# Ledger of designs, part 71: designed miniproteins, single chains, continued (2)

Each design is a single chain, and the fold is of that chain. pLDDT is the mean over its residues in the fold that is shown.

## One batch from the design tools (miniprotein)

Design m6450
Fold by ESMFold2-Fast:
Structure m6450 (fold): chain A 100 residues (1-100)
Amino acid sequence: SPKEKVLKFLEGLIKHEEAAIETYRALNRPEEVIELEEELLKKLREILENSDKMSVEETLNKAIEALEEAAKRYRELGDNAGASEEEGHLKSARKLKEEL
């Protein structure tokens, strides 16, 4: 179902961001990068937790907004690799929205 696809996407994205934070800490990346990832992860977890109170489209749109903000903030920090990663997730989310 559309709902199962969106929830599976969110769960996969959360696991990816959790792994990214662990990797960034191990590599001693700047604290601003780690804080950005932790803020994104917190927003994604809140979206997933509240998904039962929202439509499938509203849930996915909130995830898209969180990814757009993260990509923008990475660009502002000059972290092109971090921005590119979040832009990749954003493309996947937008493609999923077109398939709903």
Scores: mean pLDDT 89

Design m6451
Fold by ESMFold2-Fast:
Structure m6451 (fold): chain A 97 residues (1-97)
Amino acid sequence: MKYELTITIKLPGMEREEVEKVADEIESFIRELAENLGVEIVEIEREPAELVGDKYSQTMKFKFVGERDKLELLARAIEAHAKALGAEVEFEFSEVE
């Protein structure tokens, strides 16, 4: 059965350009990993970096469709990579027909 995985990544940073550069790197990593795992990227939503208090924040949302095992590998790899870069990561997992 196919499953849907939604991953939301929130990136903080002191400078807008640095946040956007890290976001570009994360998106490239995700696209390459999804292609290698045979996971379909069905949606990418990337908000502009915005100033929140004294820091910039950028929110990225990815929606994937694929087999459970492949989506679980994708989610774990993305979480590890994004957290290493100081990002917060949220997952939502659902079964699709």
Scores: mean pLDDT 83

Design m6452
Fold by ESMFold2-Fast:
Structure m6452 (fold): chain A 78 residues (1-78)
Amino acid sequence: MEQLRQQVQQLIAELDRLAEEAEALGDHGLAEDLRSAAETFRQELEQATTPQQLQLLIQRMQGVVDAARLRLDELRAA
């Protein structure tokens, strides 16, 4: 349980970092979306009471992180 919670916290930190990168690249909309997602996931982490809920949360968060990384790669290539 605690290991999964730590993994969620690490992914939240990654979303905050990606939001800072989006801001630096001038994509303020992406930065705002990522900060909002991070806040939503913080609240879902507080509500999670089972390992299964945390695993599903990690899966959803990883999808958001992967999509954000692809978008940032596009912005850097422009």
Scores: mean pLDDT 86

Design m6453
Fold by ESMFold2-Fast:
Structure m6453 (fold): chain A 68 residues (1-68)
Amino acid sequence: MLSVEENLEAIEALVEELDRHYKGVLGPGVRAFLEELIEGLREMAKKHPEHRERIERLIEYIERLLAR
């Protein structure tokens, strides 16, 4: 079982990899995945308020990717 910090590190690395790989328009599958990831992160922030600021920054980063 990953700690919340280890899980966030893994998600951050995944999002950075997607940003590097898809510098243009995101395909519908990747877009849907990122939207589901945002919902999961919002739920995680409710359960782990000590990580809320880090999670909110990650959500903002993903939302910026989706706005491309």
Scores: mean pLDDT 80

Design m6454
Fold by ESMFold2-Fast:
Structure m6454 (fold): chain A 87 residues (1-87)
Amino acid sequence: SLDDVINANADAVVNMVGQATYNRIVNVVTSLYQQSATAPSASTLSAVRAYMAGLAMVDNPDWSVASLTTVPGVDQSMASLVQQLLS
C-alpha cells in the first residue's frame, strides 16, 4: 500500500537526509500513486521503495535521472518525473 511504501524506511531516511528531503520523497511517492489510473504498478512501488532504501544506506541527498534508472523497474519517464518533483 502507499502507507507501507511511505513508512517502510521513514525513520532511516529522515535520519540520513533530514525531514525536508523526506517530505519531498513522500510527495514524489504520493504523486506517483495519484498519477496512476487506479493504483501504481507493483514495479513502480518497488522501485520507489528501493530508491528510498538506497538513500537511507547512502548519505547522499543528491539524485539524478541516471542514478534512478539503475533501479529495476524505473524507466526514464519515471526517473524524470521523480527528478522534477525533487528538484
Scores: mean pLDDT 56

Design m6455
Fold by ESMFold2-Fast:
Structure m6455 (fold): chain A 70 residues (1-70)
Amino acid sequence: SVEELLARARELLEKARELVAQKDPSHIPQLRDIVSELLLVASELAKAGHTEEARRIVQEALDLVRKAQE
């Protein structure tokens, strides 16, 4: 359901933010896996017609990837 997808995205974004804040290179593989799942969740939301929510999730994922590269 859309509610389950949105809840999953929130959980994944929270976890990704925690990993990025820790600045630990050993967490990069886990961050990559989380970002991949976020993109999949966003794709499913977009297919369900929730394109605005999908776009925001993709943007937050990209922002986290950029911050992790600093």
Scores: mean pLDDT 85

Design m6456
Fold by ESMFold2-Fast:
Parts: C-alpha cells; sequence; structure tokens
Structure m6456 (fold): chain A 89 residues (1-89)
C-alpha cells in the first residue's frame, strides 16, 4: 500500500470514528458496545500515530511498516465488528 492509499485509509477511519462518536453522544450504549467503541477509537488513533511515525511510508523497511499498519487495521476492524454486534443485540 502506497503513502496516498494509507493517508486515504486514515481519513476514512477518522471519518468513521467521528460518526461513531456522534452516535455515542446521542444514543445510550450498552457497556459492551461502549467498550468495543473505545477499543476501535484507540486502534484508529494508534494507526494514525504509527502512520505519522513512519514518515515516508515504506521508504525504509516497507514490509515491517506495512505489517504494523495491517495489525492496527485488523484491530480496528475487529473492534468495529464487536461494536456492531453489541449495538445490534
Amino acid sequence: MGARELLELARRLEAEAAALRALAATTDLSPAAREALERFLRAVAEFKRELERIGTDNSVDGREAQKRLEELLEEARRALAEFRAAFAA
């Protein structure tokens, strides 16, 4: 994944995080849904922090950089799935 694709993904994750924060402000969430949302928000924040830390985005060890970002993305996806499951319950 190139730098442009990573930045676009980060913007999309941030937009989704903002939408979910707005939903949480107007909706009573179960404890399970709230915990899942907090995990999602943390994963998104860590993804952005790691992206900023990498600098040129894959200009050094691209494999290791991509692996770390992929792990954070999977954490975000897992937490989001848990949130949706808890919210739908």
Scores: mean pLDDT 76

Design m6457
Fold by ESMFold2-Fast:
Structure m6457 (fold): chain A 69 residues (1-69)
Amino acid sequence: MKPLSDEERQRLLKVVNKAQDIIDKNGPLTDEQLKEFSELVRKLAEALVRGDEKEAEEYVQKLLEIAEK
């Protein structure tokens, strides 16, 4: 995987940290949810590297949705 720029890396970390805060409030994810979460983090990083802002926003929303459950 190509390294993210500093700005893209900070954006990814901010989203992951926000999702983690929600998980900490709502309780731990199931193994199935954790697998989906990990896949979405990877897809978000890939979208950011490609500069696909629309896909990046979609994956951010899906990450937050899984965290909320």
Scores: mean pLDDT 78

Design m6458
Fold by ESMFold2-Fast:
Structure m6458 (fold): chain A 95 residues (1-95)
Amino acid sequence: MTPEELERALEKAQRTLVEAIEKAKKENREEDLIKGLEEMKEELKKVEENPVAKKAAELLEKLIEAIKNKDWEKALEYAEKIGELVPELYEEYLK
């Protein structure tokens, strides 16, 4: 995964995960959301030599656990934290 691909993944995750979490909560579609997040985590694990990708995968794991526990407030917090990793990527990898 390139730094640009990881940046786009993190920005997309922040913007769409908040909406997806609210929709899954309302429609009882937690299983579909969990599956999508687990697939995203596995893709990030393939590039875990990148510290930002490793942090994103760890946050996705915590997000999945929060959804399984129906802790929607914690799930939203973890989605926001994924977006906060974009500045770290620029500081360490994009010159």
Scores: mean pLDDT 68

Design m6459
Fold by ESMFold2-Fast:
Structure m6459 (fold): chain A 80 residues (1-80)
Amino acid sequence: SEHDVEVIEEATPRIVELAERGDGEGVRRVLDEMIERLRDPSARRAVRTATPGLVRAAERGDGEAVRRALDGIIDHVRSS
């Protein structure tokens, strides 16, 4: 859904910023809020599946890994 792509794209800069600061709990909160706004069950599943890895990357301050993973989710959602 284009709506779900837009939701993820809008959240991505804030999630990456939180990850660059090492704020894993902040990343989890924003991802949980984002999931509630997603309409497609497959998009919700993709984000839920990625969440533990995104939180761990954020705890390491790895904003690039978080951005790459979110870009991958966007590509998946667009192709679904």
Scores: mean pLDDT 87

Design m6460
Fold by ESMFold2-Fast:
Structure m6460 (fold): chain A 83 residues (1-83)
Amino acid sequence: MEPSKEEKEEILERMRKEKPVAIAAIPEVIESGEAEFKLEDLEAQEEKIRELAKTGDEFERELAEIQLELIDEVRRAVEEKEK
């Protein structure tokens, strides 16, 4: 079901609140091998999110911004592990 305006605001607020916790957990998740990410796939996903943001509403643009920040942090953690 499509979220209402109030639900959209709640989703953004929840994601902003969870973002620091998610970022803090990224190195551990990648080190554990529970999630395997390829840098190439992360770059492709980042491009897709940017394209969606161009055609989306204000909610989708804000959501894309949060998602892009999370992907950038995952990419950095993957690069660090690949040393």
Scores: mean pLDDT 74

Design m6461
Fold by ESMFold2-Fast:
Structure m6461 (fold): chain A 72 residues (1-72)
Amino acid sequence: MDEVIERFVRLGREAVDAYAAGRLEEAARLDAEAVALAQEFIPTASKEEQEKLKEAVGELLAYAREAVAARA
């Protein structure tokens, strides 16, 4: 179960890294894969699992904000 959330975070971080490197097409594809994974996971997830995913999204957003700030 945690493996799904870990995969989501990995895809999300790779998307952010691709975006920061100017590889916008790669970033969009990785982001789409992460979204698809989350959409398949959420309907089967417990409340605890949904909270873990929310925390992972929060961490990913913080990572993305840091990457954007470094680029600015």
Scores: mean pLDDT 78

Design m6462
Fold by ESMFold2-Fast:
Structure m6462 (fold): chain A 54 residues (1-54)
Amino acid sequence: SELTRKEILLGLEKIVLDTEKYLASKGNADAAAAVPQTEERVKELEEQVEKLKK
């Protein structure tokens, strides 16, 4: 279902975000720059998942 697909994508984007935050904490500037963009994608997916649950 569309809900299941978006929940899987949300889980994967959260793993990416955690990885980027970890790399940023180790001084990776590219990862630090990517964090805000990945956070925005996570927020968009969370909103889409919430909409589909209603």
Scores: mean pLDDT 84

Design m6463
Fold by ESMFold2-Fast:
Structure m6463 (fold): chain A 80 residues (1-80)
Amino acid sequence: SNEENIKKRKELIEEIVPKAVAEAERLLAAGASREEIFARVEEMIERFEKENPDLPESVKKAVRAEVMGAVRRVIAEHEA
C-alpha cells in the first residue's frame, strides 16, 4: 500500500541519511573534492540498493533524492 511505502521510505531515510552526512563531513574535513564526496555517496547508495533488491523503484528514488539533498546541504554549509 502507499502507506507502507511511505513508512518504509521514512525508516530507510532515517538509517542512510545520517551515515551519508557523517561520511560527507569526514571527507570534507580530509580535504576531499565535491566530486569525490558525491562519488563516495553514490557508492553508498548503490550498495544500499543492492542489499535491498526488493524495494520498489519509487522508494529507491525517494531515498536517493533525500541522501543527495542532505549531502548537497552539508557541502553548501561547509566554509572551506
Scores: mean pLDDT 82

Design m6464
Fold by ESMFold2-Fast:
Structure m6464 (fold): chain A 85 residues (1-85)
Amino acid sequence: MIKEKLEEAIELLDKAEKENENDPEKKLEIGVLRGLVGIVLGILNIMEKQGKPIDEESLKKIAERLAKRAEELGLEEVAKILREI
């Protein structure tokens, strides 16, 4: 479920980046957020492969910080999905 929400957020961020092709600064900011979400997903994949439990509370705090950034960029659906983690 958590990984599925991160993957859904990445898909929406990739779409938002394409929709902002005429705004280079906003496109770059969306790309940075997409990169950060991708890093979180990558860390979770490594932890799962190593059999380590996920600290859900710490993950929710990170997701909320990313959701706030998505909201600041006007990406309300991305923020909503990240808050569902």
Scores: mean pLDDT 84

Design m6465
Fold by ESMFold2-Fast:
Structure m6465 (fold): chain A 116 residues (1-116)
Amino acid sequence: SKEEEEKELKKILEIAKKYNLDLKSTVLLYEFSQTLPPSESFKDRLYTFLTKILGLSEEVAKEVVKKAEGKSVYERIEILAETISKNKEKVKEKIEEFFEENKESLKEIEEKLKKL
């Protein structure tokens, strides 16, 4: 429902503010949260997101995935937000690239976040 979507957007926005993420990084964090599979598949998905979307090294990605092991969905989202924050300069170009490639869907999320 719209009420459930607004509640999820607000939770992501609160996490993003805690880690001082910009709007595009916040949109990306929400997108990741919506496509997060059940617990058994999270490792592969998080690893792929860190390496293929954010362009981080396999060593950094493996460390982050290990840190997220045994954590709840929101704790995993916070770990991803912290990782983006700590690697802001390294991931900036990759986040902009991902946003350009996915403009239609990501712009809709961006507008919804701006209204909150």
Scores: mean pLDDT 81

Design m6466
Fold by ESMFold2-Fast:
Structure m6466 (fold): chain A 66 residues (1-66)
Amino acid sequence: TQKLQQVRDMMKQVGASQEDIDEVVKAAQSGNEDEASEKAMRAGRRGGATPEQMMRVGQKAIDAAR
């Protein structure tokens, strides 16, 4: 969906690996908001994202899971 693509694009921009992106997308597709958000923020942290970038990616993952 469009929301899932937005999550992929944002995670790629913050330096997340393809493996981490796929994990977040799977969590979002299952409707698990908490898991999607946590995985997205951790992936962003590993990629070198700022706290602000991590929060934005987490929020997009939640939106995609809804």
Scores: mean pLDDT 82

Design m6467
Fold by ESMFold2-Fast:
Structure m6467 (fold): chain A 74 residues (1-74)
Amino acid sequence: SLRDILLETAERIAEELRKLGREEEARLVLDMLRHEVAQNPDLSREEAIAILRSLAATYPETRPIVEEAIARIE
């Protein structure tokens, strides 16, 4: 499901950020995405892709993880 892809991707992004010593940002990514998924149970494909692209823009180091997730949605 879109929810599962987003949450799995958030965990992978958070792990990458933790490896870079960015623990606070890792926690923020997980919290924000968990909140978004909880508040939007009818999340569209377009909305999911927009969220993922926003994450890649904020954390360029995670772009390969984001691109893989978008490919799974498209």
Scores: mean pLDDT 84

Design m6468
Fold by ESMFold2-Fast:
Structure m6468 (fold): chain A 114 residues (1-114)
Amino acid sequence: SEVMELFQIEVLAQGAIESAKKAIEALKNGDYETAKRYVETAIELAKQIIELVEKSNLPDDVKKEIIERAKKMIELFEKALQAIDDGNVDEALKYLTEARKEAEKLLEIIRKAR
């Protein structure tokens, strides 16, 4: 069951990474509305990670680390949304890149816990 829980969290983390990549591409193409939709999708996936982890039978130390990283991802994605609304593409790209790095670190934690 723990292995299946880790697999579900891995799929959500990979989804958040993919959504961040698509948001970056949309921003580079000047499609701000599409970029915002992908960032909102990444936020929703990060929230689902937190919900699944809180309900899981994972060790408390693993739960804390995943939840802290998922919360950091949400903060960075919300900062990216604000930067897009402000027309600051460079700032939005910076926050999306940082959020993607947090998602990649979360993926490494999942792989080590298997």
Scores: mean pLDDT 90

Design m6469
Fold by ESMFold2-Fast:
Structure m6469 (fold): chain A 70 residues (1-70)
Amino acid sequence: MEDILSMVALKIEIVGIEFQAELEGKLDAAAEIRKIHDDMLEQLKKETDPEKQRKIAQEALDRMREIYAA
């Protein structure tokens, strides 16, 4: 249950960064963030371990944050 809540929190952060980039008119950053999100979803389809799924989502979020900050 805590693992599910952790994953939900990560998904909210991911959607929040994508939305914020679009709201600020950073369309190129938003497009790159979306590409990372799509790649993350493909990796999650291959992984059944909730802990590893969370690590995949965390790594994707960290990369999205770097693009947003640039």
Scores: mean pLDDT 79

Design m6470
Fold by ESMFold2-Fast:
Structure m6470 (fold): chain A 65 residues (1-65)
Amino acid sequence: LEEEIRRLAEELGISEEKARKIAIGGGILDQALGRDAAVQMLQRDLGIDEETAERLIRLGRRLLE
């Protein structure tokens, strides 16, 4: 889990703290609105690709458990 946060932070050029916050937000969106909507919102808000949005959401769902 911490390794996945570190990898995403490195790939996105952001801090681990910021990556964790974004992932949690993505997980909440996935739970509230569903996967497709969460992916689209993260792509639009952060300017990231679908693969990265999916990775953030999966990480966030695990952080919420």
Scores: mean pLDDT 81

Design m6471
Fold by ESMFold2-Fast:
Structure m6471 (fold): chain A 95 residues (1-95)
Amino acid sequence: SVAEALEAAVRDPARLPEAERLLREKAEETIKEWVEKGVVDEETARKIVELLVEALLRAVELLREARETGRWEEAEEEIRRLEEELNKKVKELLE
């Protein structure tokens, strides 16, 4: 699963390219599903999903760094900020 690949990437940076590939494949499936269900138009769906992909990949980097350095509190704070920024950008796209 994508979640398993992302978890593996946190433990081993060599697994990041494969995790990103699987994540982007799931992203394309998600865009198609949202458009088919009439949730949002294709352009908006692509922008939202790209923001989600970027946020997840950054979270993997932050968690990997925390695992290596022991700076879990810093990673938690950065991930919280990332989630807040993501929510703000998604809201702006939905207007």
Scores: mean pLDDT 83

Design m6472
Fold by ESMFold2-Fast:
Structure m6472 (fold): chain A 90 residues (1-90)
Amino acid sequence: SKAEEIMKLADELVEILVKLEEAVNAKDLKTAVKFAKEAFKLLQELEKLLSEEAAQEVLEAFVEKLSEAVKKFPDSQELKEILEEVKKRL
């Protein structure tokens, strides 16, 4: 069902966001970029299934997480580019 697909993708996104936060706290830029990209891909799949309001809430949460990652890695062009791309979807 659509609800089962949403729950599966949401669970995967939450797991990847935890791994992103762990990589940021460990100051592992390469791993942080990897999980930021994976999270963005999962988010794009979720957007297709969610209502406009629910998609906006997920996008806002991801912007918050990416903003913290950019604060920890201010010289990372890749993280800044992902953040800008996500912000364009709001």
Scores: mean pLDDT 87

Design m6473
Fold by ESMFold2-Fast:
Structure m6473 (fold): chain A 89 residues (1-89)
Amino acid sequence: SSRRRAILRVIGLVLAMIGAMLDGDVEAMREYGEELIRLLEEAGASEEVLEEVRKLFEEAIRAFEEEKDEEAANKKLTEVLRLADKALS
């Protein structure tokens, strides 16, 4: 189904963001995050869900870039994955 395909693509994008973080590539993290938000919007996620995903993503980037806390950043990205899966279920 298109919904299952969207969920698999979301998982791929979250993994890509984690990979970019391990490489220290904040720009790639932002690009994958915007692609994830676009995909969720196309899949019918509510504006409330999109806003929470944007917030979690911004918090993940800040944790990584400003606080140098990779564990906190990974937690936020995991929360994005859970929220996306729940919204598309």
Scores: mean pLDDT 82

Design m6474
Fold by ESMFold2-Fast:
Parts: structure tokens; sequence; C-alpha cells
Structure m6474 (fold): chain A 91 residues (1-91)
């Protein structure tokens, strides 16, 4: 599905962010993908998937603004938890 394809790409970028230190350009791309996922889920009437995708986008926006390593790790870990929940809904 379109949602599965977008989620797969977001999961790939999230793994890259974990490995490379989540540079601003990568985070910006992840924010755009999470917002696209939210819009597509909302258009499909999947309110729970749209909510989760929106929360993931917000976490990435907060990560862009954060310079504290402990906060950055907590935000990435929370995004991973929400990505797993989103995967269960779209798979």
Amino acid sequence: SELEALLEELERLHREARASGADPALLFEMILLANELQARAAAAGDEEAARLAGEIADLYVRLLASTDPAEREALLARAEELLRRLRELVA
C-alpha cells in the first residue's frame, strides 16, 4: 500500500539517523515523510495512523531544535516506539 511504502522509507531514514547522528537535512526529510504519512492516513480515514504519524513528525521537529544528547536519544527512542505502533496498524 501507499502507507506501507511511505512507512518503509521513513523507517529506513530513521535507522540512517540513528547511525549517522541525525543531521538537520536528514531530519527535515523525515519530517516531510511523517507529514505525508499523516496526510495520507487522514485522507484514508485512518485517524489512529494519522495521529501517530503526526506525533512522529512533532518528535522530529523537536529533535531538530535539541542540542542535548540525552533529550535527542529520548526523542529518537520515542519515535521508534511510535513507528512500531504505526507498523502494526498499516501491516
Scores: mean pLDDT 88

Design m6475
Fold by ESMFold2-Fast:
Structure m6475 (fold): chain A 74 residues (1-74)
Amino acid sequence: SEMEKLREYNLFLDELTAEAKEMLAAGVPEEEIIERMVEKIIEFLKSLGIPVSEKMKKNIRLGVRDIVREMKAK
Protein backbone atom coordinates (compact mmCIF):
# COMPACT_ATOMS: atom_id res chain seq x y z
CA SER A 1 0.00 0.00 0.00
CA GLU A 2 1.01 3.66 -0.37
CA MET A 3 1.17 4.11 3.41
CA GLU A 4 3.47 1.09 3.80
CA LYS A 5 5.79 2.51 1.09
CA LEU A 6 5.88 5.91 2.83
CA ARG A 7 6.71 4.21 6.16
CA GLU A 8 9.57 2.22 4.58
CA TYR A 9 10.89 5.38 2.91
CA ASN A 10 10.76 7.39 6.17
CA LEU A 11 12.51 4.60 8.12
CA PHE A 12 15.19 4.41 5.40
CA LEU A 13 15.73 8.20 5.51
CA ASP A 14 15.95 8.21 9.33
CA GLU A 15 18.52 5.38 9.32
CA LEU A 16 20.53 6.95 6.48
CA THR A 17 20.59 10.36 8.21
CA ALA A 18 21.58 8.83 11.58
CA GLU A 19 24.41 6.81 9.98
CA ALA A 20 25.73 9.87 8.11
CA LYS A 21 25.70 11.98 11.30
CA GLU A 22 27.53 9.24 13.23
CA MET A 23 30.16 9.00 10.48
CA LEU A 24 30.63 12.81 10.50
CA ALA A 25 31.01 12.78 14.31
CA ALA A 26 33.58 9.96 14.02
CA GLY A 27 35.67 12.03 11.57
CA VAL A 28 35.04 9.84 8.52
CA PRO A 29 36.06 11.70 5.32
CA GLU A 30 33.18 13.47 3.56
CA GLU A 31 33.73 11.56 0.30
CA GLU A 32 33.44 8.17 2.10
CA ILE A 33 30.17 9.29 3.72
CA ILE A 34 28.83 10.41 0.31
CA GLU A 35 29.71 7.07 -1.32
CA ARG A 36 28.13 5.10 1.56
CA MET A 37 24.89 7.12 1.32
CA VAL A 38 24.83 6.74 -2.47
CA GLU A 39 25.27 2.93 -2.16
CA LYS A 40 22.40 2.69 0.36
CA ILE A 41 20.08 4.84 -1.79
CA ILE A 42 20.82 2.69 -4.88
CA GLU A 43 20.17 -0.51 -2.89
CA PHE A 44 16.87 0.93 -1.61
CA LEU A 45 15.76 1.93 -5.14
CA LYS A 46 16.65 -1.55 -6.46
CA SER A 47 14.63 -3.12 -3.60
CA LEU A 48 11.62 -1.17 -4.96
CA GLY A 49 12.24 -2.51 -8.48
CA ILE A 50 13.49 0.84 -9.80
CA PRO A 51 16.28 0.47 -12.42
CA VAL A 52 19.29 2.68 -11.65
CA SER A 53 21.12 4.19 -14.64
CA GLU A 54 24.59 5.79 -14.58
CA LYS A 55 22.93 9.22 -15.02
CA MET A 56 20.68 8.53 -12.03
CA LYS A 57 23.71 7.49 -9.93
CA LYS A 58 25.48 10.76 -10.84
CA ASN A 59 22.41 12.82 -9.86
CA ILE A 60 22.04 10.88 -6.57
CA ARG A 61 25.72 11.56 -5.77
CA LEU A 62 25.24 15.31 -6.42
CA GLY A 63 22.15 15.42 -4.19
CA VAL A 64 23.86 13.48 -1.39
CA ARG A 65 26.86 15.85 -1.55
CA ASP A 66 24.51 18.81 -0.98
CA ILE A 67 22.84 17.01 1.98
CA VAL A 68 26.20 16.19 3.64
CA ARG A 69 27.33 19.80 3.14
CA GLU A 70 24.12 20.99 4.86
CA MET A 71 24.68 18.57 7.78
CA LYS A 72 28.19 20.01 8.27
CA ALA A 73 26.76 23.57 8.27
CA LYS A 74 24.64 22.60 11.31
Scores: mean pLDDT 82

Design m6476
Fold by ESMFold2-Fast:
Structure m6476 (fold): chain A 100 residues (1-100)
Amino acid sequence: MSNKEVLEKVKAIAEQILEIKEKETDPEKAVKKIIELLREMGALLEEHASKFSEEEQQELLLILKKLMDEILPVLDKAKQELLDEFKEIVNRNAEIIEEA
């Protein structure tokens, strides 16, 4: 897969996340679907990150930042239990990065 193809796939996943935000009225279902897509995005980034130029990496970070800013209001509407599960997943991913 070319760098351009990976970037387009990441953008497509980002668009799917935003579509879930707009169309899924159940915050619990929305958060679960968003987490699955973020995991898929993370896997693509981990596999291909070493192949990106510094400029492409900055573009990816900007996309992630924009997604986080857009998704935070959806998370605020979710049940506390889902927010706790989300934090646990994020902490686990951070721990994996630290152990690598």
Scores: mean pLDDT 71

Design m6477
Fold by ESMFold2-Fast:
Structure m6477 (fold): chain A 87 residues (1-87)
Amino acid sequence: SAAFQAEMERLGREAEEALAAGDEERVAEIAVETALLILRQLLEQGVSVEEVKEIARKMAEALREAGLEETAERVLREGLRLAEEAE
């Protein structure tokens, strides 16, 4: 929990820096890292593999609605892989 919160705070700071710099590629990378960190945390907390897959799909849909198609595809691909590796 504390480690998760610290990582989320770090990613938030890096996202603010990337946004201030206009670094769209870095913002996309941080978005993927943030999504995967959340999915890993859910698995650690005992959320089922099937629920984590559903959350990954919903995260990807939200990113797609925001016009971030490539980021959405990465989150879906890596999120589903992460869930499958967890059993």
Scores: mean pLDDT 85

Design m6478
Fold by ESMFold2-Fast:
Structure m6478 (fold): chain A 77 residues (1-77)
Amino acid sequence: GSLQELLEKLRAFLEKLNAEIDKQVEEYKTKSPEELREAARKAVEEMLKNKDDPLKVAYYQRLASRYIKLLREKEKE
């Protein structure tokens, strides 16, 4: 394919990835700080377990980052 086709495919992939992450994070907005810490910890563990899979590393790293951000917001207002 052309470079344009590759960029469009990458954009579609990233859009789906971000939508899945947003869905997971949305369900945790009402959860306790303890549940958010556990979710972040599990996401980091999955990232380390899948270190040889760049797409899984990207997914779990972003997911963990989103949970940590939400946790900080809940604990600091």
Scores: mean pLDDT 80

Design m6479
Fold by ESMFold2-Fast:
Structure m6479 (fold): chain A 68 residues (1-68)
Amino acid sequence: RVVFSGEEVLEHTRESARHLLGLVERDPSLLPGARDSLDLMVRHAGGISPELQREAERLRRETLARLE
């Protein structure tokens, strides 16, 4: 099992989302893979706690809105 603080999980998700956004801006063909990665991050957060899942879903939504 993954044992992280809630803050650590959210910071990691935010950093990964920013990194994926930059990658897709450089190469739009990476968009499907970026969506899958964001979905996986939300599912992992949900496995830790429902509260973390809710916040991770918010970060995923904001990132996907920018990726279009």
Scores: mean pLDDT 73

Design m6480
Fold by ESMFold2-Fast:
Structure m6480 (fold): chain A 74 residues (1-74)
Amino acid sequence: SMLPTYALAKAAFDAGDYARAIANLERLVDPDRPPRGKPTAETIAALRLLAEAYRAAGRDDLAARVEGILAQHE
């Protein structure tokens, strides 16, 4: 289920544990394999949090890639 993994990622992010947040989010979404069709609201939420976690961790090129995926689905 996506919900428990997302909740764990969000809790880790809020605690400043960006490595754990990223690890959990990468189980849900892959920046190298973006969704080909209309993503679900849950997928969009995971991508948004992943972009923030990458930025917070200094992974700016990965954050930009995720932000690019999000821009394509607006």
Scores: mean pLDDT 82

Design m6481
Fold by ESMFold2-Fast:
Structure m6481 (fold): chain A 87 residues (1-87)
Amino acid sequence: MEVEKIVEEAIEKINSLLEKGDLEKAFQVYDEALDKIEKILREKMKLSDEEVARFIEPVHLRLFEVMAEKLKASDTTKELIEEAKKK
């Protein structure tokens, strides 16, 4: 599916950017992926605004969960590394 390919490519880019500490760029990729998916749903599938919203909601949640889990892991890892270096 075209939408799934965009989601997978976005997840790969977000993971790479989060590993490098580029949170701002990771959020930009997140927003761009959602915009791109919305355009495909509107232009190619000719879905209504309500249908687009219902379709995008699970995709939005999936991308948000990836961001949240990676950010949580990054913060915890950063704190542990800083504490280990102080000892």
Scores: mean pLDDT 71

Design m6482
Fold by ESMFold2-Fast:
Order: sequence, then structure tokens, then C-alpha cells
Structure m6482 (fold): chain A 119 residues (1-119)
Amino acid sequence: SKLTKDELLKISEEIKEAIKNKDLEKAKKILNQLLELKESGELYVALNKLSDEEVLKIVQNIKDLGEFFEENGDLENAIKAYKLAATLVGESYIEKSALKEELKKIKEEAEAKVEELKS
């Protein structure tokens, strides 16, 4: 079945809950689910139904998921989450968004984290 916008927003809230509860196993399951949804294209279909503000929140929460993995020494999953945050919205979407400066900032911060953790 196709991922709904409400299901994607729920996954985004589950990221915040996993971080708050310091639940590494839940965080890993959420990341794996998001990566599978990206590979299937369902993630992008759901994103296209969201407002710019909702897209910004999701990208921020995925970046925060990367920071959570980094803080817990899980550099492999941190890099995966930061890459997802950096690549989730394309440049053509960002340039047309009312929130382009905020989206560019998160993208650049996530890209910088990927390069930092490769060192």
C-alpha cells in the first residue's frame, strides 16, 4: 500500500519520541523504515502531499535522528540519517519553496556532518 501523509507525519513524531526516550533500537527501526520507503519511492509521493512547514519538520527530525545516533557512537547510522536529511528534498523543490533558506541550511548542516564523520 502507498504511504499516506498522515503515516509519514506519524513516523516523524516517532523519531522525536525515540530520541526523548533514548531508545536506540526504535531509532534504528525508524531509520530502516524511512530508507526502505525512500528506495520504493513511497517517501517522495507522501512528501509531495505535505506543506513546506511539514516537510521542514520531517527533514529537521531526520537530522536530529542523525545527531542522536552520533551522540550514542553509532556513526554508521548517523551517516545514513544525515545523508537522508541532506538528500530528502531536491534542489528544484527547495528553490520553489517559501522556506528555501531554512531547507538549504538544514541540507548544508547535514552534508557537513556527513563529511565530518567520514574523517
Scores: mean pLDDT 87

Design m6483
Fold by ESMFold2-Fast:
Structure m6483 (fold): chain A 113 residues (1-113)
Amino acid sequence: SPLSDEYSQEELDALEKGIEKEIETYNKLSEEAQYELKKAILDVARELKLSLEELEKLAYFYLEYMKRFPEFSEDGKITLPEYLKELYKISDEEQKDLKTVIRVLAKALLNSL
């Protein structure tokens, strides 16, 4: 896997544990969307210096959000709720970037812990 050349086995294992909890939702994504989502979560986790437990929780939370709100999800890309866009000062243009959306959700998740 191209990801195994860039990320540690511990990071990949934590990501896969999070994904396994919502594997049916993950498996509905195209192969390209699966790869983009994994890479974006791993990149954001590194940027925010998340623990392995927080990385696992982020992966699970993202997929659970897609499962609960399918109307706000298109092949791995979600539309942020308006209250999160207002809270984190995200424009409609900025939320088109997958890493920006994941970063907002990661910050929201950490503030809920």
Scores: mean pLDDT 85

